# Ledger of designs, part 56: designed miniproteins, single chains

Each design is a single chain, and the fold is of that chain. pLDDT is the mean over its residues in the fold that is shown.

## One batch from the design tools (miniprotein)

Design m1934
Fold by ESMFold2-Fast:
Structure m1934 (fold): chain A 95 residues (1-95)
Amino acid sequence: SLAKKLAEEQAKKDTTDSYLSKMDQNIQNAQLNVASLLVLDSELGKKAQEQLDQTLAQAKKLSKDVDGVKEAAKLVEQTAKWLQQQLDDLQQKLL
């Protein structure tokens, strides 16, 4: 039915917007963590920046459709979690 098709299209848009919102938040958090790493350990911070830059380039290439945006969001989330772990580990070593 037409109503079912319209509901499915709306659900796809809502899903895409949700992934884009989560990806944006994870990018902002990742950039903040890279900045913190650069202050605390410039060499580790440079490597973290390179890893984030590579992740963002790959995410842009993936983001061609709804499934690609989902994969891009997952990739960015994985990199953001890795960067948080690097910062946590460094802060523990400085104590």
Scores: mean pLDDT 86

Design m1935
Fold by ESMFold2-Fast:
Structure m1935 (fold): chain A 60 residues (1-60)
Amino acid sequence: KNEEIAEIAAEILSEKTSADKESVKETLLEGIDKYGLEEFLSLATPLTQEAIKEAVKKVK
């Protein structure tokens, strides 16, 4: 589930920022796994928070 959230959020972020999707996915997954989803969201930028929230809705 965390990997699916990271993948969808990374796809959204890579389209908006032109960043490499795989690198973004790895960074997001690492953060979510280490801090937990709620804690990681509190540390993230607004753009990243929106991408993760959208990904969570799609995974449900």
Scores: mean pLDDT 79

Design m1936
Fold by ESMFold2-Fast:
Structure m1936 (fold): chain A 62 residues (1-62)
Amino acid sequence: SAADQARALEVAELLARKLAEEEGASGYEVEQVDATTFRITIYKEDGKTEYTYTLEELLAMG
C-alpha cells in the first residue's frame, strides 16, 4: 500500500543516516526504485556503497 511504501521510505532514510554515520560518509541518498524496492547509496571519499532493501525487509526493521 501507499502507507507501507511511505513507512518503508522513513525506515530507509533512518537506516541510510545510521550507515553514513558508521562509515564516516560525506553523504547519502535514498531512492525508491519501484513499489517494493529501495536503494540506499552511501557516498565516501573512495566512492559509493549501495544497499538494496525490499519493502518487507524495511517494514520488519521499523
Scores: mean pLDDT 83

Design m1937
Fold by ESMFold2-Fast:
Structure m1937 (fold): chain A 67 residues (1-67)
Amino acid sequence: LESYIAAARQALESGNLNAAREYLRHALQAAEDLNIKIPESVKHIVEMALSSKASEDALAFALGMLE
C-alpha cells in the first residue's frame, strides 16, 4: 500500500499524471485487499481524482488524504 502511494507521488512530481492515477488505483485496491478501512469521504475524493479530467491539484489533494 505505502509503496503504491509513494510511487504515485513520484509520478505526480515528474508530471506523469497517468502513472500517478494507475498507482493510486493500485493503492485503493491494496487497501481493500488488506482490509484497511478508508473513510467513504476520502474514498470518494480519491475516485474523483482518478477521473481523466481531474486536475493535477485534485490528484495531489487525494494523495495527501491517503498519506
Scores: mean pLDDT 75

Design m1938
Fold by ESMFold2-Fast:
Structure m1938 (fold): chain A 72 residues (1-72)
Amino acid sequence: ADPVLPALPEEQVEAAREAAETLIAAFDLPESRLEHLTRALQWLIARRGSLSRVELSDLDPALRGRPLSELP
């Protein structure tokens, strides 16, 4: 079972969803991945303190060295 999702402010939950939608578009991923990516980004925001401290390598090691802010 997945660990319980950490409680985040609504602003950060919305930012995680928006970033997940951007990743889906940028990497041509299926929409079925949206919920999984949103939850993963919420975990990373909780752990790092803000979305700006999350890197793409936190989601996929192959994307090392690329911050989320570099997405189109």
Scores: mean pLDDT 66

Design m1939
Fold by ESMFold2-Fast:
Structure m1939 (fold): chain A 105 residues (1-105)
Amino acid sequence: SREEVRKEAQELVSRMVGLQIWAIGLQIDRKASEEERKRINELLLKIARVVDELVDTYEKEGYVSPEFLKRAVEELRKLASELPEDIQKQVDELIEQLKEFAEKA
């Protein structure tokens, strides 16, 4: 239903915001290198673009493209692969929510 899709979209945005807040905390930690901070920022920007495009595509087309979802998942995993395991885990959880949104859309 439209109400279920709206709820899932809200949960995606909430997850994205939570990940951004968590990543800012990690960047403040003196253990994060300048290169890691740059990679984290690239990942966060990609996540925002993926969520925006996925929600926008659903609103315009009434469905989520399987090809778009597959590419987005591959790109997010690639960006996260060089980052600490904690970030990879957060990205994996976001990917599962992206898949759930696409299935309900």
Scores: mean pLDDT 75

Design m1940
Fold by ESMFold2-Fast:
Structure m1940 (fold): chain A 77 residues (1-77)
Amino acid sequence: SAKVEEAKKLALLAAALAATIRQLTGKEKVTLKKTVGDIKVEATVYKDGRVEAVAIVGNDVIRLRKTAEEVFAELAK
């Protein structure tokens, strides 16, 4: 659904922001929690490049497991 697609996009944006903060701070792990409208997102980025994000909208739970490189590539298309 359109809501699920929006939630996925927001999760990718949150993950990209978390990855950027991690690069700027040099931390081993950065977690970002954000609410935008009716969508709640939590994204965690690790120093090894792994990304784990979850977005909740209504009764839908969307989980993303990607690399930071894949997140930026998806957003750049």
Scores: mean pLDDT 85

Design m1941
Fold by ESMFold2-Fast:
Structure m1941 (fold): chain A 73 residues (1-73)
Amino acid sequence: SAAARALAQAVEQLSGTAVDPAAPVAELARLLLEHAPPGGAASALGMVLKHVPGLTPEERAALREGLREARAA
């Protein structure tokens, strides 16, 4: 889906340009929790994990960590 692809793109953009290469997905999850539209960060992150086949295992692991954080909040 378009939303899932946009989030995957954002993860790659953050990883490619961030001065701190560690955990850009955790920061994205935090921003989604803070500013998310109805449905929330957990729904968005879950959709990316379910529907985006092009993610690397490392990106999927980071997204799962972000999803756990979003759900724990």
Scores: mean pLDDT 59

Design m1942
Fold by ESMFold2-Fast:
Structure m1942 (fold): chain A 75 residues (1-75)
Amino acid sequence: MKELIEKALKEIEKLIDQQLAKIDAATDPVEQVKLASDLVSDVNDLIKEFAEKNGLTDEQKEKLLKEARDIINKR
């Protein structure tokens, strides 16, 4: 369980870093908002797919969502 969550967090972190780089490169505020919405959607989809494939509980899925949000907020 712990190792599985750590692997998921590393994949989520890579996705967040990639998407944040795109947001930072955007100069149009409208594009930045759209990219930020896409980031949230992509992270949620990644967590759902990972949870379904690995049989995670709802509590474990919520923990991943919280950790992903914390990563985004700290960057």
Scores: mean pLDDT 78

Design m1943
Fold by ESMFold2-Fast:
Structure m1943 (fold): chain A 69 residues (1-69)
Amino acid sequence: SKVEELLKKGADALLNGDMEGAKEYFAQAHKLDPAAVTAYLTDPEKGLQAKGFPASHVQEILAYLQGVA
């Protein structure tokens, strides 16, 4: 789906240190399906925090999404 594609691009941007690109992709995904984006970022078993992404980066993206929702 388009949401899955955008979430993958956001995660790839974050892995490459491109926080601004990550925010853009996650914001686009959030406009399509905010629940799926929240789960992708925060799910305790399968989300980005569970996969070892820095909690500070996840929280920065979540704060950004609050401003674009």
Scores: mean pLDDT 82

Design m1944
Fold by ESMFold2-Fast:
Structure m1944 (fold): chain A 79 residues (1-79)
Amino acid sequence: SEHDRLVARLRQALADYMALSGALLARGVSPAQLARNMAIMQQQMADTLAFADTASPATVRAMLRAVQRLIDALRARLA
């Protein structure tokens, strides 16, 4: 369905966001702090996907656009 495709895209975007955030954080925090921050981000990703599974396609599209803006900002900071 459209909803299933949007949730799959959101899952991938959140994974990309988490990878980029981890790369940026690794430049300025201890390994212990990085591990704690990554664990928090993994939980937030899980909660976001659980919410998206019950949300309308319009809401999932809005969430996807928001995550894509965050990814673009992180890519700019890593360049």
Scores: mean pLDDT 89

Design m1945
Fold by ESMFold2-Fast:
Structure m1945 (fold): chain A 57 residues (1-57)
Amino acid sequence: SAGAETAARAAAGDAREGGGEEAKRAQLNFGMEASRRGWSAGESGQAGAEGGKKAGA
């Protein structure tokens, strides 16, 4: 199960890309959220922000 959970967690992020309803909702939120955060979905915005805290802790 540990392996399956790890894969499921990674897939959860991918769902917003090839998903159905989430893709539609994300398109609307992306315009607003991207402007406020200045990030392009994927890793840079979220990974960068969390990277600092994770590495420091």
Scores: mean pLDDT 50

Design m1946
Fold by ESMFold2-Fast:
Structure m1946 (fold): chain A 68 residues (1-68)
Amino acid sequence: DLDQYRQQIVDKLLTIPSVSEAEAQRIAERVVRLYQRGELSLDEVQQIVDTASDPAKFSGVMIRAIAD
């Protein structure tokens, strides 16, 4: 469920000390929108959720997903 993925991403991002709640919510919203547009596969969303607590891995996937 997309809402569950959004919440999971927020929860994991909030474990990173430099990430604010507003930033975590914005990032999660962007990921869900990219999935809804078909720009991210379900596997890629799952990778983002799984690696959200690993800054190096998460940043790589997230930067690719957020790129305009």
Scores: mean pLDDT 69

Design m1947
Fold by ESMFold2-Fast:
Structure m1947 (fold): chain A 86 residues (1-86)
Amino acid sequence: MREKLRELAEKALKLIDEGKPREAVRYFVNGVAELLGLPPLSDEEAILVARQMLRNLGTQMAVARLLGVPLSDVEKLRKAVEEVAP
């Protein structure tokens, strides 16, 4: 599980670096949903879920620990979510 979550996060971060924040957020959230056995989310639903997951420092720290990435990478993902949010 942890290794799959880390690979998913690393790919999402690469998409952000490529200037594809919307694709990164969609890929990350739906990847997590699939690992949890949840049905696919729409782009709008994925953004709302990501915003909830990254809403404060405590949740960001929890996500960083779960993904096995530094907090700075989670902050980068949070900024991508804000960029694509309505």
Scores: mean pLDDT 80

Design m1948
Fold by ESMFold2-Fast:
Structure m1948 (fold): chain A 102 residues (1-102)
Amino acid sequence: SNVEQAKELGERAKELGERGLALARQALALLDQNGPGDPEAAALGRQAVELGTRGANLGTEGVNLVASSEKKDPEALKIALEGSLTGGVAALAGAVAVSLSK
């Protein structure tokens, strides 16, 4: 069903976003310790952007699937939205780490 598919997309989005956030936090911690220009921090930041962007896209697909469904299940919408937002935050944090690594 569209509800089950949206929940699965949101859960996958959240997993990708949480993995991206962990990498972004590690990148930012390396920059705090070693200063700007750390190549490991840049690499982790880029990975966080990739995972976060993928998570945000999957979560958005889940949100759109609920929005196009007759029942518009609020729990499925919440799970998809949380996944999209977690991915987006991970991508932004990763982009900051990449920027500070230049």
Scores: mean pLDDT 89

Design m1949
Fold by ESMFold2-Fast:
Structure m1949 (fold): chain A 74 residues (1-74)
Amino acid sequence: MAERERWRKELEAVLEKAREKGAPQSLIERFRALAEQALDIWLNSPSEEEARARIQALLDALKPEVERLREEAE
């Protein structure tokens, strides 16, 4: 419970900072959608190891867009 709440809180903090730095709404919505999918994977996976692998794959798909936006903002 606490770990899941912390994970969600950290994600929300990242999204909030991205929004304040001018990240487009479309990217913020995609992050939130991925967070929901990651949480579903976490809850429905038979093991933590498998859940982490699937979540990491989702994050890797978005990483190039995130890094590009962060570099342009900074």
Scores: mean pLDDT 69

Design m1950
Fold by ESMFold2-Fast:
Structure m1950 (fold): chain A 81 residues (1-81)
Amino acid sequence: MTVEELEKLIEKGKTENDPEGLAAIREIQGYLAEFYAEHGEELEKLSDEEAAEKLLEWLREKGVPEPVIKLIEKIIEEDKK
């Protein structure tokens, strides 16, 4: 699955309440929750930019596919406000 395919699937989940899109959103939220549970205390000492970089590094170390990592980065940037 490419990053564009994942992005379209997420968009369908958000705009059309598509079950597969919603499942993809939940999977990404799961990665974010796991990262925060493992590194949350350290994240409070980091800037938003440093926290995002640490998340991307953690995802790479964990072996998360590159398209998922790129999509999570985009979601984090949108969730900053």
Scores: mean pLDDT 74

Design m1951
Fold by ESMFold2-Fast:
Structure m1951 (fold): chain A 73 residues (1-73)
Amino acid sequence: MSRSELIALALETDPDAIATLGQLAPGGALERALRLVAEGASLREAADASGVHQSTVSRAVNEVAEWVRRKLE
């Protein structure tokens, strides 16, 4: 499963993923950035479009992917 597929699945099915994203960046900017990554945008493109730092987007991608991976175990 690709990174974009993992993020799309988490945002659609995992309320804890969305709640944690709200803690990392207020106002839904990080959720918006991750939806762009799920649509195939790069981390930089998603960060620039959402006004979130690229490192924050990268960290959120890793956390979301890890949560989905644990559910697939």
Scores: mean pLDDT 71

Design m1952
Fold by ESMFold2-Fast:
Structure m1952 (fold): chain A 81 residues (1-81)
Amino acid sequence: MLSDDEIVELLRKALLEYGFSEEVAEEAAKFAREMLKRGASLELLKRFLHEAITALQAGESQREALRRAKELAEEELRRRE
């Protein structure tokens, strides 16, 4: 099974491949690591990644794309008790 560190690196690399800068991808990786510490599932990380990529492809700035993805993940984490 992949470790949390390996999952975070795969997410960071995927964001770089889809056109995010190293700085934004690193910020996203840091947030993903914190999500995993808070008990986030791999499915939530996939949804986070998909939201960020989709927003960027829709013409959002990298900062807005990441912000939207973070908001999605925070909402899902708040629903877990």
Scores: mean pLDDT 83

Design m1953
Fold by ESMFold2-Fast:
Structure m1953 (fold): chain A 74 residues (1-74)
Amino acid sequence: SMEERMKELEEQIKELVKKLRDGKMTAEEGRELNILQQELSELRKMAKRPDLSQQEIEDALEALRAKLEEMFKG
C-alpha cells in the first residue's frame, strides 16, 4: 500500500539520520538528507490533497525512493 511504502521511506531516512548522528556523513550529505526529509513531509501532505491524482502522488513517491536509493549507494 502507499502508506506502507511511505513508512519504508521514513525508516530509510531514520537510518540515514542515525549515520549523520554517528558522524558517518559529510556536511553536504547532511544537507541532502534534510532536503529528503522535507520532500517526505510534502509527499505526506500531497497524499491528503483531493485535487491531486493518485498518479501524481505515485510519481512523487517513486522519485523520492530513487533519491534515497542513490544516497544509500555510498
Scores: mean pLDDT 79

Design m1954
Fold by ESMFold2-Fast:
Structure m1954 (fold): chain A 102 residues (1-102)
Amino acid sequence: MTEEERLAELKEKMPELEEAIKTGAGASKETAAVAMIMIKMLLGAKKSEIRELIEKLGISPRGLVFILLHGGMPLEEARELLEEVEKGETSRVEEKFEEWLE
């Protein structure tokens, strides 16, 4: 499959993900929102647009770790941040997200 064909398919999935966000609840809604943000990142969305989407969709600290991982964060660092988030410690994931936006 060509990169162009893959990008076209990802663009076509966007309305379906938006519908899943509108009709979904709890974890399924957040999973769709994170997937939509990751697809927009692949399509070359600006970091400012990604920030606005995260705020608008109310992405959890756990969801932020997955977005950062997709944005190029090392797997080991993402795992450490996930463990901190599971313990209720979210300060570092917020710091790393602000660093990634710069």
Scores: mean pLDDT 76

Design m1955
Fold by ESMFold2-Fast:
Structure m1955 (fold): chain A 60 residues (1-60)
Amino acid sequence: SNLVLTVTQYLVEKFKVSQETAQNAVNDAVDFLEAFNMPINPENLVPLAETFLKEELKSK
């Protein structure tokens, strides 16, 4: 969806990560929202995708 692409580009620009890394975080966030029957909108998707990306970046 256009929302997934937009959030992916936002994370790439903000965190200076690869598109693949950002896309994985966004996909994980979408899966989480779908699993909990939460709306997939910017208000839910952006904070959750940022959280998942930050946790991935802490992993070494």
Scores: mean pLDDT 85

Design m1956
Fold by ESMFold2-Fast:
Structure m1956 (fold): chain A 75 residues (1-75)
Amino acid sequence: ATIVDKKSLYGVLLQYARDKGAPEEVIAEMEKAFENGASVKELLDMLEKAGLIDASNIKVEEVDENTVKITELPG
């Protein structure tokens, strides 16, 4: 599990999307959503809708207002 601040989590999600071959349009939408105060859940929903993640394999837990814990499940 990785403990990250909200801004760092955004960076991790963007990098993950790029690593999975997301179109630049999807990356731009994620950037705009984050700038508009989108929640971590909204960013994950965008990635899932784009077919880049399986939501069942990623667990996100809020530790505090600015800190989240990401756990990637194997398989």
Scores: mean pLDDT 73

Design m1957
Fold by ESMFold2-Fast:
Structure m1957 (fold): chain A 98 residues (1-98)
Amino acid sequence: DEIRKLGLEAEETASFAIMSATVTETEDEEAKEEALRLIAEAAEAASLLAEGKATKEQVEEAVEKLRRAAELLRELSPVAAKAAEEAARLLEEALKLL
């Protein structure tokens, strides 16, 4: 139950990060596109975790992807960066239970 709830919350938080990053106007389109790709891949892993289908390795990779996306977004969209970091935190809590 708790692992699946953390997966769902991480997926919802990652979706918010995608929305926030998508509406961000920037000349650094390459960084924005890379961050969006990383968050989308992490959101897929969070969705699998919510369904009880994710491996520990997939969740670990998702945390790394979200932290990298937050780094890329820090100057472009602090709101999106914070959301990506929060999604990573939720997945790290799930890792303690896996």
Scores: mean pLDDT 88

Design m1958
Fold by ESMFold2-Fast:
Structure m1958 (fold): chain A 70 residues (1-70)
Amino acid sequence: SAMEELQARIRQKLAEVAKRLQSILEKHGKTPENVQKINDTLEQIEALIREQRFDEAEALLEAFEKEVEG
């Protein structure tokens, strides 16, 4: 059903975001500052995904990755 497809998409996007942010944290080290930045960013992106604002969630994630990776 459309609702099952939407739930699957939300779950998949949340898992993808968590994996990408975890990769950044592992690369840059688990300092309190880095953990806080990752958690704050994850909460914002998760909120956007739950609101089905997928394009805004991706844009925020890409902006964060660019700032961290240089």
Scores: mean pLDDT 82

Design m1959
Fold by ESMFold2-Fast:
Order: structure tokens, then C-alpha cells, then sequence
Structure m1959 (fold): chain A 109 residues (1-109)
């Protein structure tokens, strides 16, 4: 679709920005959003609602780990999601996201 081509272009543009400045949080957020929208389009085209939900939840956790504005309830929901995923299958990337979200929760309490 035309939207998939636009998302691929956006993703490449933000990846180029990150190659030049890895600390650009806005570019990190936009690259993650574009990648997730591409993954969502693929899951939806395949009729895989479970994979689509997983992609959305992982995107939210990644954005929260980067410091996206959130309530305590939203942070706790992301923490609980990551704990359930890690209990099913160990993943170092998700474990790092969990640690960052738990640090944010501790700072709010």
C-alpha cells in the first residue's frame, strides 16, 4: 500500500538521523513508531490479531522506557505485560525495558 511505502521512507529517514546522532530521542521515538506501524500492517494483512496486539504493547513499553509521558497506571500496565512475556520466554531486550519502566514507577512513588 502507499502508506507502507511512506512508513518505510520515514523509518529510513529516522534511522539515518540516529546514525548521525544516536542520542536524538525524538528520532528514536519516531523510528520505533514507524517500525511498529510496519509490523502492525504485516500482522493485520496476515489476519494475526495476537501478533498485532503484541506489537502495539511492545511499542508502548519501548516509548515508556524512552520517557514518554504516562500515568502510574499506564506504567504498571506496561510492567505487568513485560513480566508476563518474560515468564513465557526470556528476552534480554524486554528485560531491559522492564528495568527502565520499574525505575520510572519507583521514581513516582
Amino acid sequence: SARVAELEKEFEEYRKKLSENPEDKEAQIKALEAQAELDLAEARAAGDAESAELVEQVLRARLLALGAPASLEELEAARDFLREQLAREGNASLAELLARIEERIAALR
Scores: mean pLDDT 77

Design m1960
Fold by ESMFold2-Fast:
Structure m1960 (fold): chain A 84 residues (1-84)
Amino acid sequence: GDVSNSMSMVNDSYSVTTNPVVMVNMSSSDYSMNTSMGTTNVDNMFSNMNSSMSDVDTGYSVTTNPVSMGMMSNSYSYMTNSMD
């Protein structure tokens, strides 16, 4: 991918779902840990969104596991508005 794709990676369901406002170069430093079929990653997000990340009230969803995005209080930032 070109430079555009490097930033679009943030939209990867294995790392993050969306949020163009904070769309930065979220290069997945660990694809092996990101092997989750998307279900596991979403499952963890949903578990936390109900606890803390739900307060974020944003369209920010990131992988629960180590992805260079830096831990957003728990890497459980979830897209409360609608994860579609």
Scores: mean pLDDT 33

Design m1961
Fold by ESMFold2-Fast:
Structure m1961 (fold): chain A 93 residues (1-93)
Amino acid sequence: MLEELQRAHEEGVALLAEYVREHQTPEVEERVRAILAPQAEGLKLEEAGELTEEKIREILRESLRRGLAFAEEVGLEEAAEAFRRALALLEEL
């Protein structure tokens, strides 16, 4: 299950990264920044020694939800499906 979650997440991120490389606009840059914000917060918690398994799950869930919203907004159906699969797997943990 964890390996399947990681693969689904990586698939969604790879498809979004390809879209971002082809569509370098201020709007896309803002969306990417929003998707990366939970991960940046996670790094700060890790540095403070406060990163727990529960906080890792919360950060990943928020990142996946933001990635899904962006994929759906720009019509990347395959990326959206990958993020939905990752979210479903995360809830089974």
Scores: mean pLDDT 77

Design m1962
Fold by ESMFold2-Fast:
Structure m1962 (fold): chain A 60 residues (1-60)
Amino acid sequence: SELLQKAVLSRVSLSAEDAQRLAAFLAGQPASYAPQVLAILADTGLDVDAAIERLRVALA
């Protein structure tokens, strides 16, 4: 959702390309996932590829 994308992207500094890839992945997901997404991003050191891989497992 747009709310999830804004909640996550306002709290992390990513390149435009990484921000776009993460936003596309988060499309359609509920805004309530924001704390989990932010925790996984922190755990991966803002590695968007690693974060997306972990989120695919966590959100399944």
Scores: mean pLDDT 80

Design m1963
Fold by ESMFold2-Fast:
Structure m1963 (fold): chain A 110 residues (1-110)
Amino acid sequence: REIALKAAEEILRLIEEAIKKMEGASKEETIKILEELGKKINEIILEAADQMSNEERENDPVMKLMEEVAKRVGEILDKLKEGKLSAEEALEKLRELREEFERRLRELKE
Protein backbone atom coordinates (compact mmCIF):
# COMPACT_ATOMS: atom_id res chain seq x y z
CA ARG A 1 0.00 0.00 0.00
CA GLU A 2 2.77 2.50 0.96
CA ILE A 3 4.67 1.70 -2.30
CA ALA A 4 1.54 2.32 -4.43
CA LEU A 5 0.69 5.53 -2.51
CA LYS A 6 4.21 6.96 -3.03
CA ALA A 7 4.03 6.13 -6.75
CA ALA A 8 0.60 7.80 -7.05
CA GLU A 9 1.86 10.97 -5.29
CA GLU A 10 4.85 11.08 -7.70
CA ILE A 11 2.47 10.71 -10.69
CA LEU A 12 0.27 13.53 -9.30
CA ARG A 13 3.36 15.81 -9.10
CA LEU A 14 4.36 14.90 -12.69
CA ILE A 15 0.85 15.78 -13.93
CA GLU A 16 1.06 19.17 -12.12
CA GLU A 17 4.46 19.84 -13.79
CA ALA A 18 3.06 18.83 -17.21
CA ILE A 19 0.09 21.21 -16.74
CA LYS A 20 2.49 24.13 -16.06
CA LYS A 21 4.56 23.26 -19.17
CA MET A 22 1.40 23.04 -21.33
CA GLU A 23 0.26 26.59 -20.43
CA GLY A 24 0.70 28.58 -23.68
CA ALA A 25 2.34 25.61 -25.47
CA SER A 26 1.75 24.85 -29.17
CA LYS A 27 0.01 21.62 -30.30
CA GLU A 28 3.41 20.09 -31.19
CA GLU A 29 4.91 21.06 -27.79
CA THR A 30 1.79 19.73 -25.97
CA ILE A 31 2.09 16.37 -27.81
CA LYS A 32 5.75 16.06 -26.66
CA ILE A 33 4.85 17.00 -23.06
CA LEU A 34 2.01 14.42 -22.94
CA GLU A 35 4.20 11.70 -24.56
CA GLU A 36 6.92 12.29 -21.92
CA LEU A 37 4.28 12.36 -19.14
CA GLY A 38 2.75 9.05 -20.30
CA LYS A 39 6.19 7.41 -20.51
CA LYS A 40 7.15 8.57 -16.98
CA ILE A 41 3.79 7.48 -15.51
CA ASN A 42 4.19 3.99 -17.04
CA GLU A 43 7.79 3.75 -15.70
CA ILE A 44 6.58 4.68 -12.16
CA ILE A 45 3.73 2.11 -12.32
CA LEU A 46 6.16 -0.63 -13.47
CA GLU A 47 8.72 0.24 -10.74
CA ALA A 48 5.96 0.15 -8.07
CA ALA A 49 4.63 -3.17 -9.46
CA ASP A 50 8.16 -4.71 -9.31
CA GLN A 51 8.28 -3.92 -5.54
CA MET A 52 4.90 -5.64 -4.88
CA SER A 53 3.72 -9.27 -4.95
CA ASN A 54 1.41 -10.30 -7.84
CA GLU A 55 -1.52 -10.59 -5.39
CA GLU A 56 -0.86 -7.12 -3.87
CA ARG A 57 -0.49 -5.56 -7.35
CA GLU A 58 -3.73 -7.12 -8.73
CA ASN A 59 -5.84 -6.16 -5.66
CA ASP A 60 -4.45 -2.69 -4.79
CA PRO A 61 -7.06 0.02 -5.58
CA VAL A 62 -4.28 2.66 -5.85
CA MET A 63 -2.53 0.58 -8.57
CA LYS A 64 -5.86 0.33 -10.45
CA LEU A 65 -6.37 4.10 -10.11
CA MET A 66 -2.85 4.80 -11.48
CA GLU A 67 -3.50 2.47 -14.47
CA GLU A 68 -6.81 4.31 -15.15
CA VAL A 69 -5.00 7.70 -15.00
CA ALA A 70 -2.29 6.42 -17.41
CA LYS A 71 -5.01 5.25 -19.85
CA ARG A 72 -6.82 8.60 -19.67
CA VAL A 73 -3.57 10.55 -20.32
CA GLY A 74 -3.07 8.31 -23.39
CA GLU A 75 -6.65 9.04 -24.56
CA ILE A 76 -6.07 12.82 -24.27
CA LEU A 77 -2.83 12.44 -26.28
CA ASP A 78 -4.53 10.31 -28.99
CA LYS A 79 -7.43 12.79 -29.37
CA LEU A 80 -4.95 15.69 -29.58
CA LYS A 81 -2.93 13.86 -32.30
CA GLU A 82 -6.18 13.11 -34.23
CA GLY A 83 -7.26 16.79 -34.07
CA LYS A 84 -10.30 15.93 -31.89
CA LEU A 85 -8.90 18.17 -29.11
CA SER A 86 -7.03 21.49 -29.30
CA ALA A 87 -3.94 22.07 -27.11
CA GLU A 88 -6.13 24.25 -24.82
CA GLU A 89 -8.81 21.51 -24.55
CA ALA A 90 -6.10 18.89 -23.80
CA LEU A 91 -4.78 21.16 -20.99
CA GLU A 92 -8.33 21.52 -19.57
CA LYS A 93 -8.86 17.71 -19.69
CA LEU A 94 -5.53 17.12 -17.91
CA ARG A 95 -6.49 19.67 -15.19
CA GLU A 96 -9.84 17.85 -14.68
CA LEU A 97 -8.03 14.49 -14.51
CA ARG A 98 -5.52 15.87 -11.95
CA GLU A 99 -8.35 17.11 -9.66
CA GLU A 100 -10.25 13.78 -9.94
CA PHE A 101 -7.03 11.78 -9.31
CA GLU A 102 -6.16 13.89 -6.20
CA ARG A 103 -9.71 13.50 -4.80
CA ARG A 104 -9.88 9.72 -5.43
CA LEU A 105 -6.36 9.20 -4.03
CA ARG A 106 -7.31 11.13 -0.85
CA GLU A 107 -10.38 8.86 -0.40
CA LEU A 108 -8.14 5.76 -0.73
CA LYS A 109 -5.66 6.98 1.97
CA GLU A 110 -8.30 6.26 4.65
Scores: mean pLDDT 86

Design m1964
Fold by ESMFold2-Fast:
Structure m1964 (fold): chain A 55 residues (1-55)
Amino acid sequence: DLVEKAATALVLLYEDRELSDEEIEARVRAFMDAHEIPEELREAIVRKVRELRAA
């Protein structure tokens, strides 16, 4: 699952940092641009990153 892979990579990359909701969205967007991930997956990736960081 591309959403799960992207979210997991982002969580691990920023594991030791506090991120605001705006920062999470900005980092997700930058990651997606760098890896040519389809825009339609952005909401799902943002949601999964928030879920994993809250756990």
Scores: mean pLDDT 79

Design m1965
Fold by ESMFold2-Fast:
Order: C-alpha cells, then sequence, then structure tokens
Structure m1965 (fold): chain A 64 residues (1-64)
C-alpha cells in the first residue's frame, strides 16, 4: 500500500539521519578530546536505534 511505502521511505530517512549523527558525534568528540568510553556509549545508543529502525524497515518491506 502507499502508506507502507511512505513508512518505508520515512524509516530510511531516519536511518540516514542517525548515520549522519554518528559522524557528527565522532567529529565533535575528537574536537573536544572526549573520553573513549563516553563516545562508545553514545555511538552504541545510536547503533541500537539504527538497528531497531532497520528491523522495522525489513518488516514493512516484507508487507509491500
Amino acid sequence: SSALEQEANHLQLQIEVLEGMKLMVQWIGKKYNADESVLQETLAKLDKEIQELQARLKEVQAQI
């Protein structure tokens, strides 16, 4: 359905935004000489969000 296609597109956009946020976190972290454990925790949270969105995208795509 068109609704499922729109949901798939929105999920893809959200995934791309979060991937961009990972790059920003790495850049800012390096600039401020952030602790490695803090950076790893932040990136792990972003990776978890991306994985959850990718799982939802797979479910939506299976229905199209």
Scores: mean pLDDT 88

Design m1966
Fold by ESMFold2-Fast:
Structure m1966 (fold): chain A 65 residues (1-65)
Amino acid sequence: SAATRATAVAIEAIGLVPDLPVRVREENGKLVLTIEARDAAQAAHARRVAEELRERYGVEVRVEL
């Protein structure tokens, strides 16, 4: 039931970090977003964004360097 909304939120999240690759995967019926940072400063910024996205939209977000 939440899958369609989670997918739409994932698309919105991509707009918030347009300079970084964002991937979406399904695990156990849940959508998980992964933001890929290219350096440590971008990773720190991406982690802050991920925390806000998780709180606002209730989706899981990970950051990779």
Scores: mean pLDDT 74

Design m1967
Fold by ESMFold2-Fast:
Structure m1967 (fold): chain A 60 residues (1-60)
Amino acid sequence: MTPEDVQRDIDAARAALAAGDPAAAATAFSHGKELAQENGDEESAKEAERLREEALARSR
């Protein structure tokens, strides 16, 4: 996976969150975190984790 693939998945997750589907967004951010970790991109992994927690908080 390239850094561009990670960013694309994060952008798709943000779009889902903006569309009012926080559960789908949380799942997509979890996937983005996994890909970022595989690439050794700690910054993107931390951002995806933060956004996942935010999406889960909205789904409560």
Scores: mean pLDDT 74

Design m1968
Fold by ESMFold2-Fast:
Structure m1968 (fold): chain A 61 residues (1-61)
Amino acid sequence: SLIAQGVDVVEIDSIDADRLIEEAKRTGKRPKLIILTNVPIDGVHERLEKELGVPVTFKVY
């Protein structure tokens, strides 16, 4: 599960964005914040915010 119980912040790779959206819609669970760990794929930020209504930020190592 990409959304763990009791987790308010979810850190994911941008390639997993569709899977996160599908899991959130299936389970009804929503994180409070999404952190993308790699350079975002075009449109991923807007799609996550639109579909889930959750703020998205970026983290690159």
Scores: mean pLDDT 70

Design m1969
Fold by ESMFold2-Fast:
Structure m1969 (fold): chain A 80 residues (1-80)
Amino acid sequence: AEPALSPLAQRAVDMMRRMAQTVRDQQLSPAQIVALMREFAEQLKATGDPELIAGADWLLRLSPEEVRALVEGLIAAFEE
């Protein structure tokens, strides 16, 4: 069985699912996807959790092309 997530980690996963659903449902442009990912990264940094801050810093280092590939991967991972 997958290990139980902390409440903070679960919140991060839920935010990722909501982001992927928003991209899919609203058919966002590449520029809107990049902006959404940046907002998500800033929300992770705002938590003050070192693990989430490290994840946000990693996201902010991605090129626009890498952000698009990551979002496509997240959509695939969170869809049935």
Scores: mean pLDDT 71

Design m1970
Fold by ESMFold2-Fast:
Structure m1970 (fold): chain A 64 residues (1-64)
Amino acid sequence: SEQELANRIRETAAGLAQAIAAGDEVKASRLYSELARLNHRLLDGTELPEVKFPLSSFERPAAP
């Protein structure tokens, strides 16, 4: 159902934000990828108010 999809996206986004705050680049990368996939699925048949990636501004992980 759409509610299940929306809930999954919300959960993944929250997890991603926490991974970024913790500095876990590996987890953040994985969750980011999954978020993108889920977002694409929702887009196919639903109008989203606004879905953005938490890592889009200048706060990049860019580490050696």
Scores: mean pLDDT 66

